# Designed miniproteins, single chains, continued (5): the designs that were tried, part 59

Each design is a single chain, and the fold is of that chain. pLDDT is the mean over its residues in the fold that is shown.

## One batch from the design tools (miniprotein)

Design m18033
Fold by ESMFold2-Fast:
Structure m18033 (fold): chain A 77 residues (1-77)
Amino acid sequence: MELTDKFSDEQIERALYLYGKYVAGGLPTGQALQRVADELGLSPDQVNAVITSALLRDPERASQAMGKGMQEFYELA
């Protein structure tokens, strides 16, 4: 079963947004995944799987969600 099928579109978009924001903030990939996991009540492995599945399912939408998180970080810096 695809992990994206178990999560709402809102949860998937939030995971992508937060990951993009933390990576833009200079966190290493592992730390960024851990922060997103802590906020969503998931494991880092689950977050990584959700992000990967979202990128494979709808790369345009996934990239937009990540990009929005990155933009918000740069606008606040």
Scores: mean pLDDT 77

Design m18034
Fold by ESMFold2-Fast:
Structure m18034 (fold): chain A 87 residues (1-87)
Amino acid sequence: MADEYLELAEKYYKEGNEFMALFYVSQALKAAIDAGDYEKAAEIAKRAIELFGNKSPILYRRLAEAYRKLGKTEEAEQWEKKADEVA
């Protein structure tokens, strides 16, 4: 499921539709988190932040959620703070 959303995100990104690309990245992140694949969720979120810039609060919150589930509490708190600053 997460991979299917990533394929859709890539399609829309290549078409220049950033809104739909970000929407499907968000769906891929949710699917990875719901499946318990927090390492994959963190990697997807980090890559999306690099591609779409550092102003998406949802991407920062998803990265923080993944880090908390991985036991990386300090990193999670830093990304949660960044999400609040860009909201």
Scores: mean pLDDT 78

Design m18035
Fold by ESMFold2-Fast:
Structure m18035 (fold): chain A 71 residues (1-71)
Amino acid sequence: TGSGSVLAAASHDLERNPEADAKKALENTAKALEEQGDLESAKRVREAGEKAKSAQDAAKLLRELARERGG
């Protein structure tokens, strides 16, 4: 699975569950990207976690990154 697909799936999950722990979801996404060898995308996901104020903000950041990565 490509990095864009991982990011798109995570964004969709956060949109479905706005009460979810956004930081935990982003950390799980970053780990999945690291397992695929995409360390740069993993770093950007963690940075998004620090910037995001809510699950909705996190979802938007992940969706933008997914589009940038061709997902």
Scores: mean pLDDT 75

Design m18036
Fold by ESMFold2-Fast:
Structure m18036 (fold): chain A 62 residues (1-62)
Amino acid sequence: LSPAARRAAIAAAINLREHGQEDLLDTALRTLATHYGVSPEALRAALEEGRPELDAAAAELA
């Protein structure tokens, strides 16, 4: 998985959480997976690995 794809997935998750649209995360990950030529499962795994980064960003917004 490329660093760009990983960052895009994390950015999308933060953006959707900020707007209360976390239910759209699966759709966003499918779109990004198509764009980067990876599986949605690979992006989901990247979000789990990036959880400390995502949680830190979410804490800043809260």
Scores: mean pLDDT 73

Design m18037
Fold by ESMFold2-Fast:
Structure m18037 (fold): chain A 76 residues (1-76)
Amino acid sequence: MAAEKAEKAAREAAERLGAKVIGAGATITGDDLTVSVLAEKDGRTGLGTASVKLSDLTDESIRKAAEEAARGALEA
């Protein structure tokens, strides 16, 4: 559930920034939820990632991590 919400939020965040989403995913490793976005904008492809501790997991923290991952993909 949390991973699915994070993946969807990451796709939406990248699309709001005007990027084409090539792929997105979220994985739980240890005590962290890691969100990843592979996106293309202006002919450049980048991978962005962000993590949230499971102890601090909220809809808001998931959304912020998704936005951070999307921005990271465009800044690379």
Scores: mean pLDDT 80

Design m18038
Fold by ESMFold2-Fast:
Structure m18038 (fold): chain A 94 residues (1-94)
Amino acid sequence: ASLEKLKRLEEEREKFTEETAKKAEAIAKKKNEEIAKQVANLVRNLLEYAKKSSMEKLKELADLYLQLVELTDDESAKRSALKDKIDELLKSSN
């Protein structure tokens, strides 16, 4: 049934968002203990915002955010490039 498919997709998105948030928190704790939870919450909120788009876009957005969280202050050029890609992906969701 169509309702069963919708429920499964919703469960998959929720699980993926939760797992991505946990990965982001782990990376942030390694880089900056003070902001670890705030970074994870930011990633979670942004993925929840995108959850109504396709699963492919959600996965792409999640990958870009995990890469962004991994960056150090010395990687400003990579940070700018990742932010640009995130912005383009979010705009394409409209």
Scores: mean pLDDT 69

Design m18039
Fold by ESMFold2-Fast:
Structure m18039 (fold): chain A 91 residues (1-91)
Amino acid sequence: MSDEQRRALVELSEAVGRLVAVAPPEDRRRLVGLLGRTIQALDDGDLEAAREAVQALIDVARELARTSTDPRLVAAAQEVVRAGERLLEAL
């Protein structure tokens, strides 16, 4: 993993942590699972699996931002989208 990929993954992990703190339990499990898949794919050097997992994470965060009325959740979800897009650029 490159230094840029590592930095982007740390940023994504922190953003997911903030979103998980305010998300409903079902969405928390999904977000943690997708982050785990992203980490595993990167550790395995499977860049296609990593891209798929990050894209799924972005899609979940976008849906939460669209459907939530909680400004804290919307802000945290938007952070996950931005961090995920940054990681995709580094892959």
Scores: mean pLDDT 88

Design m18040
Fold by ESMFold2-Fast:
Formats: sequence, structure tokens, C-alpha cells
Structure m18040 (fold): chain A 71 residues (1-71)
Amino acid sequence: SLEEKIKEYEEKLKKAKTLLEEEEAYKKIAEAYEKLGDLEKAKKVYQELLEKFGEDSVYYEYAKKKLKELE
């Protein structure tokens, strides 16, 4: 299920060894919440990605676009 996938990605986030692995986990968690229709949680995770990594994130433009779409 998507809920089980979210738990899997949250575990990967806890075990992440690099900033890139952390960013990938945040992106996948946010996308999984979108697919579940939990737009509030998806928005929060995209915000957390931007707050933690900022403009240096490989997903900076992607997360900004998603936040605009989810408003």
C-alpha cells in the first residue's frame, strides 16, 4: 500500500548516509502523500525539504512547483 511505502521511505530517511539520500526520501514521502490524497501532509513534507536543503537541493524547483500546485 502507499501507507506502507511511506513507512519504508521514512525508514530510508532515518538510515540515510548522504544529503542526496535524505532529499530523495523527502521527495518520495511527499509524492506518496499526494497519491494518498493527503495534500496537507504532502505540502508539509515539501516545505520541510525546502527548509532543510534550500536552494542547494536537487529538488528545489520541483518542490516549489509542487507547493504552488497544492495551494
Scores: mean pLDDT 84

Design m18041
Fold by ESMFold2-Fast:
Structure m18041 (fold): chain A 73 residues (1-73)
Amino acid sequence: GSMDPALVGELVRELQDGADPAAIAERAGLPEPLPPITSAQAGADVGSRLNRAFAEREGVEGTGAAVAPPEAA
């Protein structure tokens, strides 16, 4: 799925392990850089933002074989 908690946790852990926020954002395919993680609170906020970003990008997985909308247009 597009919203993968394991992936989000891995990215947050990489940031706390000393990775650059811009490098993590690039690896995650995010349009904007993430703030640096300097505390547990910052890490939780970044994780929440990553979850929301991945949810927003649902349907970008693979070739985009998403389900049809509930109504025909």
Scores: mean pLDDT 60

Design m18042
Fold by ESMFold2-Fast:
Structure m18042 (fold): chain A 59 residues (1-59)
Amino acid sequence: SAAVEEAQVEILGLLARAGDAGVPVAELRRRFGELAEPAIAVLEAQGVVVREDGRVRFA
């Protein structure tokens, strides 16, 4: 959906600003609500991000 695609773009922007430390999943859930998990799942499936220790970062 367009909303999930927009959340993906915003998540990538947040990760770029956060650098190697990445962003806590809890922060993404606060910011994007129900869109967070679908957006993260697409980015993980694309091999763009990894999810480790409750955080999301670039692969």
Scores: mean pLDDT 87

Design m18043
Fold by ESMFold2-Fast:
Structure m18043 (fold): chain A 63 residues (1-63)
Amino acid sequence: KETAELERQARLELKDQERKLIREAGAKYEESMAAGLAHRGAEFHRTKSQSEAYKNFLEQLAA
């Protein structure tokens, strides 16, 4: 077996894993944003007391 070929195959597999990691990171990022914005949205909700804008605000960022 060729070590160079093994490294190349490992790189291809890593690329597939990177695609998944990027997708998962995106999902985690959105969850983190949603969590942070839920916290900030709660402040906005308490301050302004407007349901429609609050809901749209969360959905826009959480997506």
Scores: mean pLDDT 60

Design m18044
Fold by ESMFold2-Fast:
Formats: structure tokens, C-alpha cells, sequence
Structure m18044 (fold): chain A 61 residues (1-61)
């Protein structure tokens, strides 16, 4: 589901915020049946959620 993709995106971004753009290839591998738009939408929602809750992740260095 899109919720599962979003949660996976959150976990990957938290593990390495500097690789946020590289999250897409990993999500495509984990969810091969998901559409490109679903994956991108999930990543956008994950980023917005993390920016609101943990803005420091995106303020680094």
C-alpha cells in the first residue's frame, strides 16, 4: 500500500538524509508493483512529514 511505501521512505531518509534522492531506486526495488507516481508521492509525503517533525535532518551540515 502507499502507506507502506511512505513508511519505508521515512525509514530510509532517517537512516541517511543525505541520500534522500537515492531513496527512489530502493523503493522501486522493494515495491516493484507500485507505480512511479505512487513512489514519488510517498517520498514527497515522507519528506514533508520529516521536515515538520525533524527539520534538523534537512538543515545539515
Amino acid sequence: SMEEIEQAAIELIKADPRLASAVLPRLRRLFPEASEEEIERAVQRAVKRLEAEQPELFADP
Scores: mean pLDDT 74

Design m18045
Fold by ESMFold2-Fast:
Structure m18045 (fold): chain A 75 residues (1-75)
Amino acid sequence: TIEFTSIENEGGLTKITFAQDVTDLVDRTSYAEFNGKKYPVQDVKGNIVTLSGNLPELDELTLVHGDKEYKLKKV
């Protein structure tokens, strides 16, 4: 499980701020998954991941990288 502190929406993009650096866990081939819909990763900068599309305010979601699934929880 990976902890995140915030989800912010700007101009059709979602920014997730994590409690830790996630650069080694996800990249631009990764996506977030919520309610069966995929939100592709556009950028990863340390503890900030930018996704295509707008996610609602969430306490839990999943990040997928290849065959790996990371459960995300809000702190």
Scores: mean pLDDT 84

Design m18046
Fold by ESMFold2-Fast:
Structure m18046 (fold): chain A 106 residues (1-106)
Amino acid sequence: MEELAKEALEAAREIKERAEREGREAIAVFAELLERQVRIAAEFGDEETVRELLESLREILAASEEQLAALEEGLIAAAGSPEREAMLAWADTRAASYEAALRARR
C-alpha cells in the first residue's frame, strides 16, 4: 500500500505542476482531486482504489496534448462551468462523496 500511494501522490503532483505550467487549470484541479482521493483511499486501506487511481494518473502522464484537451473539455462539462470556483466546488463535492462512501463501508 505505502509504495502504491507514494507513487500515485508523486504522479498527481507531477500532473498538477505540468498542468499549471501549461495553463490547463481544469486538469490541475482534477490532479488535486485525485491526490485527495489517493490520500483518503490510503487512510481507509482501499488498495483497489489506490491501484485504479494510479492507473488513471499514469494514463494522464502519458497523454498527448490532444488527449489532455479532450480530458479538459470533459472535466469542464462535468463541473458545468470553466470557472475555477465552480471546478473547485465540483472537486470538493467528489472528494467528500468518496470519503463518505468509504466511511459508510466501515
Scores: mean pLDDT 83

Design m18047
Fold by ESMFold2-Fast:
Structure m18047 (fold): chain A 100 residues (1-100)
Amino acid sequence: ELPEFVPGMSEREFMLLALLSFREKIEKAKTAEELKKVLDNLIAFLEWVAENSPDPAVAAAARAAAERLREIQREYENDPEKAKEEALKLLDELIAHLEA
């Protein structure tokens, strides 16, 4: 589930709030099915940001993160714990990049 857009919030603030929400959902995912659903939604969100962001640096970061998440899903299809670990690491790196 995507967070609601708040009037007056910057694109960067909205993206950070969304990423923090996804991070919590990934941490709470207890099954491979729940994790897959959250990651699919995160990929869709990041692809939407890549397509719609007026900031080329934000768009590029979102596109790269979406591609890496798809790679994680492929590489760790049979290892949901490792998929979760790698997804959280990527999300933490993306959040840190946007906060800089």
Scores: mean pLDDT 80

Design m18048
Fold by ESMFold2-Fast:
Structure m18048 (fold): chain A 98 residues (1-98)
Amino acid sequence: MSFVQTVRFNMSGPLGGLNYQILKDGNKEAEELYNKAMEHELLGFEALRQGRYDEAAEHFERAAEYFEEVAKLLSDPRPALALADIFRLAARIARKAA
């Protein structure tokens, strides 16, 4: 399995939990920050596919920061914090591959 596939697989549970929590809480600020995190996730994976490891790491670090901000706004922070940890790890791995 590729690095991209491994990261996406590890995201699946926490991502489902975060989507549920955003719907449950109805917090629009959390939804907007989540959308920004997901934009950086997409840009990071695209950079990774193109071998731009430093750029991918920067996008993954930005995604983690947005998920950490989302966690502060939700009644259950755990899914957002799990995603932040996944992207912090993905950024470190990408920087070592650069």
Scores: mean pLDDT 85

Design m18049
Fold by ESMFold2-Fast:
Structure m18049 (fold): chain A 63 residues (1-63)
Amino acid sequence: SMELVKYLLSLTDEQIEELKARLSPEERALLDIAVNGNLIQRRIALDHLSEEAKELIKELAEK
C-alpha cells in the first residue's frame, strides 16, 4: 500500500538497521531492495514482506 511506502521512507538509517536485525535473511534481502530500489521495486518488495515485517515498519514509523 502507499501508506507502507510512506512509512518506509520516513524511517531513519538507525531504524532500518534495527529492522534488518529483527528480520529473517530472506526478508532482509527484500528490505534491501525496498530501501535501495526505485519506487516500483520498493512497492513490489514491500508487498512480498510478511505481515510481521510490515507491522514492524509501521511500528517504527509511528514513534
Scores: mean pLDDT 82

Design m18050
Fold by ESMFold2-Fast:
Structure m18050 (fold): chain A 94 residues (1-94)
Amino acid sequence: DEKEKEITKATTLALSSIGMGTISASVAKISGSDVEEMVKRARELAEEGRKIMKDAAEKNKSVKEKAEEGLKKVEEGIRALEEVVEEAREEAER
């Protein structure tokens, strides 16, 4: 199904934003860069992706299950990002 491919692509793009946030937090541990600004931007992009997926699930019954699967993955990614950010802050306070 062509529509399922588009939803998968959108999910991948949202997850890549979360991944960049995680990489930024890891780099900040080494360079002393401002973790908060990098992570805030990643969170904002992930939240926009979540809203797009929710809208797609509501308007397109044929992709509802796939969009809901994508939402779940994005939410898991956000949680993983938050854990890395917390670890980065604890390390910076040493």
Scores: mean pLDDT 70

Design m18051
Fold by ESMFold2-Fast:
Structure m18051 (fold): chain A 72 residues (1-72)
Amino acid sequence: MDERVIGLRLAGAELDDEAVAEARAALPLIVELHRREGVRVVLELEEGAEVSPAVAEIRAELEAAGVAEVRV
């Protein structure tokens, strides 16, 4: 099987509004890649990043699309 993996890492110490905005802007493309090519998406969160409302929204959107494995 041709398995492709995209890792999206949001680190608490490096999590700023621009990094979150970039990750969020990439979500539609990441979801489309999963649907078209079966790309597996892994969301890697550092301790503290999971408390961010923006990160929670990104996580919920990926989980709703069925494309994300979340690591904290």
Scores: mean pLDDT 65

Design m18052
Fold by ESMFold2-Fast:
Structure m18052 (fold): chain A 89 residues (1-89)
Amino acid sequence: LKAGELEVSVERRDSQDVVTARVTGASEPLILVIEVEADGEKRTFTARASDGEEVTVVLDEGHASTKGTARLYAESGELLAEASAELNR
């Protein structure tokens, strides 16, 4: 199976931290797992993502450090791609 490509960004907008993951090059919908670590607290989000889709996680408050790690899985459970981004004050 052809691996998809994964891009992750972390931005601060209007006192909120925004983690965005984008999937490209996928021939079918894949499983996207986003782990957000903010000031030592970890939260995990799972979504289905198709080619060209973007999944956004918005944190209601700004943090001193916010790290987003996204992992893209096939329906078989095979890890296809991993990307991370971090925002520090």
Scores: mean pLDDT 76

Design m18053
Fold by ESMFold2-Fast:
Structure m18053 (fold): chain A 91 residues (1-91)
Amino acid sequence: AVPPEVRLYPREAHAKAGETVTLSAAVRGGPAPTVTWKVLDENGEVVAEGTGSPTLEFKAPDKPGVYTATATARNEAGEATSEPAVIRVEK
């Protein structure tokens, strides 16, 4: 088995409140890893989650600020978490 690797695209995005940002995960590993997504606000609160998809559609909340998205890939050989993608939300 090959341990997971995961990276996100784009690594930085800008959105206005109510706009949708689509992030993609490039995933390696054998067997195929399961992907789990989290988006955190600047205080570390979870504002969005997703599981099982190599893409995340994130609708920018009304609260402007810096949000961080991470993806975790898991298979029988282990677990890897991506570098964060930064989403800058403006009003």
Scores: mean pLDDT 85

Design m18054
Fold by ESMFold2-Fast:
Structure m18054 (fold): chain A 59 residues (1-59)
Amino acid sequence: GEVTIEGEVSEEAREAAERLAAKGANVHLDGRRKTAEVSGGPLSETARLAAERDLAEAL
């Protein structure tokens, strides 16, 4: 997968996104809006939504 970053994001959010991308997910982080989107990869819908919440909290 890949990581796309817009604006400034925390190191914690970057590292979490990179770990998800290593598992095949695509991650989009928007540091200005404090939002995260996760798509693709081996994640269930529940796990994807939980990952998006965790990433947004880390931003």
Scores: mean pLDDT 83

Design m18055
Fold by ESMFold2-Fast:
Structure m18055 (fold): chain A 70 residues (1-70)
Amino acid sequence: SMEEEKQKTLDEARSLIDKARELVAAGAPREQVDDVISEAVELIDKSGIEPAERKQLYREVVEVARAARA
């Protein structure tokens, strides 16, 4: 169903955000972190999820991006 497809895309996006967090914790190069964040944002944008859920995921992306630059 479309709901299952959306959920799969969301799960993939969350997995990428978690991967980006792990990369930041490991001191990986900013370029590598930014590439993973960009992939997560692309998946979130095409997911067609509810605005509140999309906003929460974007907030998590911003937090990871800030951590990578600290």
Scores: mean pLDDT 81

Design m18056
Fold by ESMFold2-Fast:
Structure m18056 (fold): chain A 92 residues (1-92)
Amino acid sequence: RQQAIQQLQNAINALRVAIRHVRRGDYRSGILVTEGAIRLTQQALSTGYNSGQVQRGLDHARRALDLLRRGDGDGGIRHLQRAIDYLQRAVQ
């Protein structure tokens, strides 16, 4: 439980950093940081902790990654923000 919460908090912080990179036009760094956040979220999901909220956060982070890879910064940021919202609910 504590390990899953720590992984999710690290993922949330990474997603916030990704949004900052994308807002600056640095899509490459935004993509790399989002990939890191996805790995942390998958590790938390594997523990079974708040799996519904964590899965929804993961789905939005993955969609953000696909949009950023296609050059859709606004769509990417929207889904990164939704991922943060779901992961924050998971750690409350």
Scores: mean pLDDT 88

Design m18057
Fold by ESMFold2-Fast:
Structure m18057 (fold): chain A 84 residues (1-84)
Amino acid sequence: GPTTVEEGKEFIFNTLKEKGKLVMTTAPDVKTEEELKQAEVRYKGHRIPGEAVKYALENGAKFETGKLVKGKGGDEREVILTKK
């Protein structure tokens, strides 16, 4: 998975360009964009740099919450990014 902020940004924007959406997971109580900017975010169990997620939200990504899923440490919330 992406390990730097720059790799995280590239991963997010390339995934949105190629697939139209990116599905990640976060804490089960996260419901808003503001809460997501403060939360840990994972893709397939691997941490995504929070600064890269924040940059995407500030630069044309749209946010919505999905379903609860089982994660490695308990329940996690799906977070779906799409391009505006």
Scores: mean pLDDT 80

Design m18058
Fold by ESMFold2-Fast:
Structure m18058 (fold): chain A 78 residues (1-78)
Amino acid sequence: SALEAIAEALLAEYAPRAEELRARKDLEGLRELLREALRRFAEQLSREELERLLEEAEKESSLELARVVREIARELLA
């Protein structure tokens, strides 16, 4: 799915920072890193692309990643 492809790309790009935070048991830092990564990705999108991403995330309600994507996309569209 598009959300899985996004997750895979973000994991590859941010893996070293995520691993350091995980080693330190910094759960708050891990949440902020995920939010930062998703926001940076979303900021690269046009308004039309953000609206499509939000629609896809709303269809994938069972995924935790989809919940975070919905939150960020709605913030950027506001």
Scores: mean pLDDT 74

Design m18059
Fold by ESMFold2-Fast:
Structure m18059 (fold): chain A 84 residues (1-84)
Amino acid sequence: MSPEEQRRLMEEKNAELLAEEAPSLSPEQLERAREILEKETEAVLTGDKELAKEVVDQQAEFAVSLGEDPELVAESAAAIKAKI
C-alpha cells in the first residue's frame, strides 16, 4: 500500500471514530481528539516511536479530561508505551 493510500485509510477511519463520538463531545473536545488522531497517523506513517509515545500521553490526558480515572489511565498508558 502506498503512503498516500495508507494515510487516506487512516483518515477515513479517524473520521468514522470522530463522527461516532461527536454527539458526546464538545467542539473543543472534538478538535482535541482530531489533533491526537492526526498525530497518531503521522507516528504510524513515519515509524516514529517517540511520537507514538507522545500520542499515548496525549490520549491519556484526553481520557482524564473526559472523566476517566487518572490512575487507571496512567497504568494503561504505561503498558502501551512499554510495547512501543
Scores: mean pLDDT 81

Design m18060
Fold by ESMFold2-Fast:
Structure m18060 (fold): chain A 64 residues (1-64)
Amino acid sequence: SEAAGLEAAEYLRKLKAEKGLEEATREAEKVFPRTEEQKKILREIAEKLREIGEEFEEELKKRR
């Protein structure tokens, strides 16, 4: 459901802010995958967040 996808996305964003994207993705996959549909949604969210994270990290390096 959309609600389950939003909860997974919010959880992953919180973890990413504190632990970094790679660790956040790993932790979210442990907690949220209940069904194949949720696994697919989580993978799609994680992949999008990786792309955003890479851009963000490059920008941070440039500003330092």
Scores: mean pLDDT 63

Design m18061
Fold by ESMFold2-Fast:
Structure m18061 (fold): chain A 63 residues (1-63)
Amino acid sequence: DLGTEILRLVGREDGYVDVDELVAVIKSSGRPLAPGFEDALRAAADEKGRVPADQLGSVPTAA
């Protein structure tokens, strides 16, 4: 389940999620990303390519 896998990612690196890992998890779940979603994640990412976990609740994933 995508939600469970995201929660596992959120538990890494002090509440940050790796954007490349998150994108890979969503794609591997057979759900395509919304066209702007990956760009939004990358724009919110820090210099190491990570986003704060609390931002995931405000950015929709593709169904």
Scores: mean pLDDT 65

Design m18062
Fold by ESMFold2-Fast:
Structure m18062 (fold): chain A 78 residues (1-78)
Amino acid sequence: LTPDEEAEVYLALGLIYDYLGKQAFEKGDFDSAIEDYEKAIELYRKAIELATDPQVRAEAERGLKEAEENLKKVKEAK
Protein backbone atom coordinates (compact mmCIF):
# COMPACT_ATOMS: atom_id res chain seq x y z
CA LEU A 1 0.00 0.00 0.00
CA THR A 2 1.10 3.56 -0.68
CA PRO A 3 0.97 5.95 2.32
CA ASP A 4 -2.25 7.51 0.96
CA GLU A 5 -3.84 4.07 0.39
CA GLU A 6 -2.83 3.09 3.94
CA ALA A 7 -4.28 6.38 5.26
CA GLU A 8 -7.59 5.57 3.51
CA VAL A 9 -7.61 2.11 5.15
CA TYR A 10 -7.00 3.64 8.60
CA LEU A 11 -9.75 6.23 7.93
CA ALA A 12 -12.19 3.45 6.93
CA LEU A 13 -11.34 1.41 10.05
CA GLY A 14 -11.71 4.53 12.20
CA LEU A 15 -15.20 5.08 10.78
CA ILE A 16 -16.13 1.44 11.51
CA TYR A 17 -14.99 1.65 15.16
CA ASP A 18 -16.68 5.08 15.51
CA TYR A 19 -19.94 3.44 14.35
CA LEU A 20 -19.45 0.49 16.72
CA GLY A 21 -18.79 2.90 19.61
CA LYS A 22 -22.00 4.80 18.84
CA GLN A 23 -23.96 1.53 18.68
CA ALA A 24 -22.53 0.36 22.02
CA PHE A 25 -23.28 3.75 23.66
CA GLU A 26 -26.91 3.71 22.41
CA LYS A 27 -27.31 0.20 23.91
CA GLY A 28 -25.84 1.29 27.27
CA ASP A 29 -22.64 -0.75 26.85
CA PHE A 30 -20.37 2.05 28.09
CA ASP A 31 -17.22 -0.09 28.41
CA SER A 32 -17.46 -1.29 24.79
CA ALA A 33 -18.27 2.25 23.63
CA ILE A 34 -15.13 3.61 25.36
CA GLU A 35 -12.92 0.88 23.84
CA ASP A 36 -14.38 1.37 20.34
CA TYR A 37 -14.09 5.18 20.41
CA GLU A 38 -10.50 4.94 21.75
CA LYS A 39 -9.65 2.59 18.85
CA ALA A 40 -11.33 4.96 16.37
CA ILE A 41 -9.26 7.87 17.76
CA GLU A 42 -6.02 5.85 17.34
CA LEU A 43 -6.96 4.91 13.76
CA TYR A 44 -7.93 8.49 12.79
CA ARG A 45 -4.58 9.73 14.15
CA LYS A 46 -2.72 7.18 12.01
CA ALA A 47 -4.73 8.30 8.97
CA ILE A 48 -3.79 11.95 9.64
CA GLU A 49 -0.08 11.03 10.01
CA LEU A 50 0.01 9.18 6.66
CA ALA A 51 -2.40 11.27 4.55
CA THR A 52 -0.91 13.68 2.01
CA ASP A 53 -4.35 14.15 0.37
CA PRO A 54 -5.99 17.21 2.03
CA GLN A 55 -9.49 15.69 1.72
CA VAL A 56 -8.49 12.41 3.42
CA ARG A 57 -6.71 14.40 6.14
CA ALA A 58 -9.75 16.65 6.65
CA GLU A 59 -12.11 13.65 6.91
CA ALA A 60 -9.79 11.98 9.44
CA GLU A 61 -9.51 15.22 11.47
CA ARG A 62 -13.32 15.58 11.51
CA GLY A 63 -13.69 11.94 12.61
CA LEU A 64 -11.07 12.40 15.32
CA LYS A 65 -12.84 15.48 16.75
CA GLU A 66 -16.25 13.76 16.73
CA ALA A 67 -14.86 10.55 18.30
CA GLU A 68 -13.11 12.57 21.03
CA GLU A 69 -16.35 14.46 21.79
CA ASN A 70 -18.35 11.21 21.84
CA LEU A 71 -15.78 9.48 24.09
CA LYS A 72 -16.10 12.40 26.55
CA LYS A 73 -19.91 12.03 26.52
CA VAL A 74 -19.68 8.26 27.22
CA LYS A 75 -17.27 8.80 30.13
CA GLU A 76 -19.58 11.49 31.58
CA ALA A 77 -22.64 9.20 31.22
CA LYS A 78 -20.95 6.21 32.89
Scores: mean pLDDT 87

Design m18063
Fold by ESMFold2-Fast:
Structure m18063 (fold): chain A 69 residues (1-69)
Amino acid sequence: SSLDSYTVDQLVQLGNDSFRRRDYDSAVRWYDQALRQARRDNSDPDTVMDIDVNLGVSQIVRGVNRHFP
């Protein structure tokens, strides 16, 4: 698929660019895809954690995540 052709770094950059524009819906989508790709690629645990943190922050800022305290 077209999403599977992106590198983890490219997906993270798309998330970062969306976050900077305050497009948190797009940021969540790109970070989620980056996290899935990083897990498929068996990326370093630190890389997976950094993406997961950015995804969580984006979800909180979007105001849709009730599960984070």
Scores: mean pLDDT 80

Design m18064
Fold by ESMFold2-Fast:
Structure m18064 (fold): chain A 81 residues (1-81)
Amino acid sequence: SSNEKFIEFLKKVIEEFGKLANIPEEKLKEIIDELESKKDESIDEMERFTLSLLLKAGVENGLSGEEVVELIVKAALKVSS
């Protein structure tokens, strides 16, 4: 389904973001598990939820909000190519 493909895309973005932002593997697993708990939500809601979790994790890992957004964009572009 389109939702399944989108969840797989978001998981790849989370994994790539984690590498770029040096987020602990345990924390990335928590984020992925939380995203999978939202599999019945709309695509827009899953996207907003994922962005909020990545922003929180990045900031807690010492990044500015601007740096988090830049790394999310970089991760999404890399996964999309």
Scores: mean pLDDT 84

Design m18065
Fold by ESMFold2-Fast:
Structure m18065 (fold): chain A 61 residues (1-61)
Amino acid sequence: MSVDMSNPEIAEAVKRMEEEMAKLKAVPESDRDGILRQIGRVLRAIGDVTQLELEIRRREG
């Protein structure tokens, strides 16, 4: 997925999101608490990407 905004902070946040998604896939199916915690981390990472994009757009004017 190409990031339309050539911003290193967004690129790093997207990489972090991908890492958290990979960790979620690696959690054993029997570990429901671990899955729930990792879902929370993925959602936080998605939120970070979204907030950074919105902040950059807001600063851009």
Scores: mean pLDDT 76

Design m18066
Fold by ESMFold2-Fast:
Structure m18066 (fold): chain A 102 residues (1-102)
Amino acid sequence: SAAAEREARKEALREQARRVEELKREVEERRAEIEADRAVGARLGAAIVQAGGAGVVDDALLEALLEAARLIAQGNADPARAAELLLEGAELVIKALREAAA
């Protein structure tokens, strides 16, 4: 039914949010490594965008993913701020996923 399909989509969005929250924790645990190695920040940033955009994307989530990608790109140019910008991007994606799942 349409109701079962809507609930399945909401559960998928909650699972996507949980995956991005796990990646956010990894960024917090690896702050020093991210600052020292641009490749680490780039890989974690790509993982955040991939996890957030994995299956169900509405306009608000797309906007959050594009803004997260912009913040990640800024972190590549400024490694001292890379972890801060990754955390900001992850929060935007988590918020959009949880709002879409409501």
Scores: mean pLDDT 86

Design m18067
Fold by ESMFold2-Fast:
Structure m18067 (fold): chain A 76 residues (1-76)
Amino acid sequence: MAKEEFEKAREEALRAIEETGKAVSQEVADELRRGLKGVEDFAKKGGEEAQELGKKGAEALRAYAEALTAQAKAAA
């Protein structure tokens, strides 16, 4: 179901953002968490179609957080 897929993607994004906070900065992690909260609020209001788009948004935030973490670790 789209809701379950969104919740899984959101949890994976949160995990990646926590790692970015440790490797990059808490300010960057806070900004990413605010972005994810916006995606969550959108998904809750729009039904299945918004949940499907929310999943893509959460996946994009996860990929961005993972890329930031990898770059920070490579520069260390």
Scores: mean pLDDT 81

Design m18068
Fold by ESMFold2-Fast:
Structure m18068 (fold): chain A 65 residues (1-65)
Amino acid sequence: SREEMAEEIRRLGEEEGVPEHVLEGAVRALLDGDYVALLNGARELRKLGHDRLAELLERAAQSLR
């Protein structure tokens, strides 16, 4: 579910030290069904070296289609 994926995003983001405002943005995009925002977030996270979280956001975006 979106709620389960949101929890996984928060958990992984906290483990990797991602700022709370970035995690809140990703969770909001997921709950709103905004797949474009999720893909943009994934790209930005990859630039910051958070490949695992970026992959999770990409999978989340795919689940919304």
Scores: mean pLDDT 83

